# Designed miniproteins, single chains, continued (4): the designs that were tried, part 108

Each design is a single chain, and the fold is of that chain. pLDDT is the mean over its residues in the fold that is shown.

## One batch from the design tools (miniprotein)

Design m15989
Fold by ESMFold2-Fast:
Structure m15989 (fold): chain A 65 residues (1-65)
Amino acid sequence: MKLEEKIAELVARIDAAPTVEEARQAAGDFLRKAKEEGFSQEDLVKLTRVAREAIARKEAELAAA
């Protein structure tokens, strides 16, 4: 699976989460599975960065409501 496709799936799962806590849990589960699927440490670092950015956007969005 391409890294770009995996990034899109990760962002979609975070955006679909109704709370920040569930977004963090979804990101954690996704990253754990990506590691089990054999993604490189470099790709996991990129996915972790994307997850942090998506969660920060989610926190800002929910705080504004």
Scores: mean pLDDT 81

Design m15990
Fold by ESMFold2-Fast:
Structure m15990 (fold): chain A 55 residues (1-55)
Amino acid sequence: MLVDIKILKAGEEFTAKEDGILYIKYVDGSIEKIEVKAGEKITMKKDSLVIHYSK
């Protein structure tokens, strides 16, 4: 179920390893929940903690 956890800087890309859900917690405390497909790239808007779960 848990696939990956990464700390990324603003402007860095996260590439999804598997289909699933990303929880992105930004440095300001805001949280985004995004559904992703394997190989999909998401550029970080702010310094962030990314948690990837498989679907």
Scores: mean pLDDT 83

Design m15991
Fold by ESMFold2-Fast:
Structure m15991 (fold): chain A 68 residues (1-68)
Amino acid sequence: MLSEKAKEKLREFLEKNKEVTTDEVIKLLREAGESEELINELRELLEKRGEVLTRQQLSDVLIEFQLK
């Protein structure tokens, strides 16, 4: 599961930006110190949603990921 630090970084980014790309999410997760294994699993879920995600779409993906 994602750390609270990673979730907070993603929330702060989306408060300043209406949309985020999968690559931007991956960069933020690396900056938060998440493992490459966890980042790769989340990347697969994000790629299923498309190249650009809204705040709501990212939130939905993060909820799905936490339930695994």
Scores: mean pLDDT 75

Design m15992
Fold by ESMFold2-Fast:
Structure m15992 (fold): chain A 75 residues (1-75)
Amino acid sequence: MPARVTVTVAPGAEEKVRATLEKNRAALLSLPGVLSLEVEGDTITITFADAQTAAELAAALSTQPEVASATVAPV
């Protein structure tokens, strides 16, 4: 089941997180099961072919100081 991870960046970390993501965008998109990566302001949306992989990434990202929230929704 495809799932979408929505990550909201902590205030003041938007530029750093965006720069890091854009630098690593090609590597992220080459990972098995990653369908798309979108960056919109302070929000990052990653779509996965597998909901389990999406949930694992959301849990890992929630531990980062630059991440205010990470949520998973089916698509």
Scores: mean pLDDT 76

Design m15993
Fold by ESMFold2-Fast:
Structure m15993 (fold): chain A 77 residues (1-77)
Amino acid sequence: MRDDLIAQISALATSKFGASNAARLVSAIRQYDLDISQLQRIIDIIRNADVSTAAQRDGAVNAIIAQIRIWAGQPIP
C-alpha cells in the first residue's frame, strides 16, 4: 500500500511538475518515512496544484517538501 501510494505520487508529480522535481519529492518522502495519511495528503496537494510555469512548478514542489519537513519535525529549508 505505501509503495503503491509513493508510485502514484511519482507518476502525478512527473506529469504535473516534471521528472526532476518528481525525483526530489520522492527522495524527501523516502527520507522522512511518511505514513499513509501523509502520502494521501500529498496526492491531494499535487492534484489541486495550479502550475503553468517552471517557477510555479519548482515553488509547488519546494512547498510540498517543506510540508514534509514540518511533519517530520525538521527545519524548513
Scores: mean pLDDT 81

Design m15994
Fold by ESMFold2-Fast:
Structure m15994 (fold): chain A 78 residues (1-78)
Amino acid sequence: MDEVERLIKEAEELIKQAEEAEKQGDLEKAAELYEKAGDLYNQAAKLAYQLGDTELGEELLLKSGEAYFRSNQLRREA
């Protein structure tokens, strides 16, 4: 559980950094940061499933997908 919480916090921090990069007009950097956040949410989801927390795992997979979608959207607009 501690490792899952750590990955979630790190992903949330990357989302904040991505939002800041977007404000500065650095869409390529923002896309990269969203992709990294998606990777961390995906990793956290896998660990949650291994620990038997299917509900948390599903929530984290959705957040991972949202981050990847935002990354791809920004790369198309850059």
Scores: mean pLDDT 86

Design m15995
Fold by ESMFold2-Fast:
Structure m15995 (fold): chain A 63 residues (1-63)
Amino acid sequence: MKLPKEVAKELAGKMFEAAGDDREQGARIARGALKSGLSPEEVLELARKYGGEGAVEGAEEAL
């Protein structure tokens, strides 16, 4: 089931912040956010805004 877009974006942002430089967590969060109905562009913007370098790299590899 898909989350409301606003809830999915808020949750993904908080998860990327918590992941920091964790590449594997970044990739997992990106896959989850995409499945929840976010676009690849929205997921990458959230990773770059809230995540660390490793989380951004993981998100880019997962998308």
Scores: mean pLDDT 80

Design m15996
Fold by ESMFold2-Fast:
Structure m15996 (fold): chain A 101 residues (1-101)
Amino acid sequence: MMSKEEVLEELRKRLTEELGLSEEEVETFLKILEAFLNGDFEKAIKLFREMVESLPKEEAGKLKAMVQVMTDVLVEAGVPLDEVKRLAAEFLNLIHDKEAA
């Protein structure tokens, strides 16, 4: 299993190279994932909600792509699949709520 630091570095690389995210967007998302990796699931959901609320509805596709990259990296890192699926489902629900608003 990858260390927390290695997971965050791989996430930074993929978010930057595959999605072309700004440094600010990457750092914001990594803080969310660091909370999750520290076992603070509720804080991760809260921080992701704040990120979703800060962006216009047109960015929903970008947010979904970020969740997909997150899911791929966390699974490759050896995080339990059920925990990754739960996090992804909660994040996708927040994005869908934003689209429906």
Scores: mean pLDDT 84

Design m15997
Fold by ESMFold2-Fast:
Structure m15997 (fold): chain A 87 residues (1-87)
Amino acid sequence: MAEAERIDQEVLDKYLPKAREYYEAGKVEEGKRELFPPALEAAAEILRLLGLEEAARLLLEAARAARAGKFEEARALVREAARAAEA
């Protein structure tokens, strides 16, 4: 549980400074529902520009899962994207 929260925060901190402020204000769950899918989509665009196409694809799938409320699936896809990016 804590591990998934830390990974979510790392993604938000890296791509959306506003999301960090929302997280620190104690509105974590609301921030994740509102900001997590757009953050993942923005991160996917950045990874695609860097030539990390597989990692970008996995983040887009994670964004779709998050929009559907499937946050456990979204977290698994984010971790898989991170592993793909380590190549």
Scores: mean pLDDT 67

Design m15998
Fold by ESMFold2-Fast:
Structure m15998 (fold): chain A 76 residues (1-76)
Amino acid sequence: LKEKNEEVLARDLALARERDPRLVPAIEYAAKGMLAYLEGDYEKAAEYFRKAAEAAEAAGDAETAAAYRALAEKAA
């Protein structure tokens, strides 16, 4: 389960690097948040999703930032 989700996120990260390098930090934080969530560390998952939202907002993607903020609220 964790390996499969990590593999999917790694694939998405590789595609994002080719498309928009500015989104790479947001996707990296989102991946860390998902792994923390799967480990049952919901506080760390929420922190990583908040960082992913901040990175997405800095990249100019407000919609993706809003989605990551929603995930942070759910994890907390």
Scores: mean pLDDT 72

Design m15999
Fold by ESMFold2-Fast:
Structure m15999 (fold): chain A 81 residues (1-81)
Amino acid sequence: MDEEIVKLLEKAIKLAEEAKKLAEKAGDKKLVKEAEDLIKQAKELLKKAKKGDKKLLLEAIGLVLRAIGLVLDAEALLKKQ
């Protein structure tokens, strides 16, 4: 198991769950859906990474960056209200 890929995907899931929570507080249904879709993608890749797929590093990094973006977008909406 590639431990770094697993940790990145677990981080992506946690960030996306935080983004979903913030988006729900902001009342933005589109951001909630985007966060839910990212959680699903990260969980699927985590399942593959636990089975030993080492080629997922760039995809895992991409999901972390997208999750950070969703958190920032949701926080920006809350600050505008």
Scores: mean pLDDT 80

Design m16000
Fold by ESMFold2-Fast:
Structure m16000 (fold): chain A 88 residues (1-88)
Amino acid sequence: MEKERKEIEELAELLKDESLEVRREALIKLVELNTEEAIEALKEVIPTLPEERRIEIQKVLIELAMQENEKALRVGNAIKDLLPDVQF
């Protein structure tokens, strides 16, 4: 749906925000959506981000995965080739 697609695009742009809190919340919302569209948006945005932001994304996904979050494991595995070398 157009509304869901717009939300995903907005969340992906928030990953570029200067605020750590805004970036973290945007990533968590994308993970919780757990759709192919959200994963594809992450695959498009992550290569455009500096290495420091990619490490940040990796750390959040690891934190969520350690809490048995299956959605975070799925997203992490789908984008692993775009992140630093980390095992999920």
Scores: mean pLDDT 77

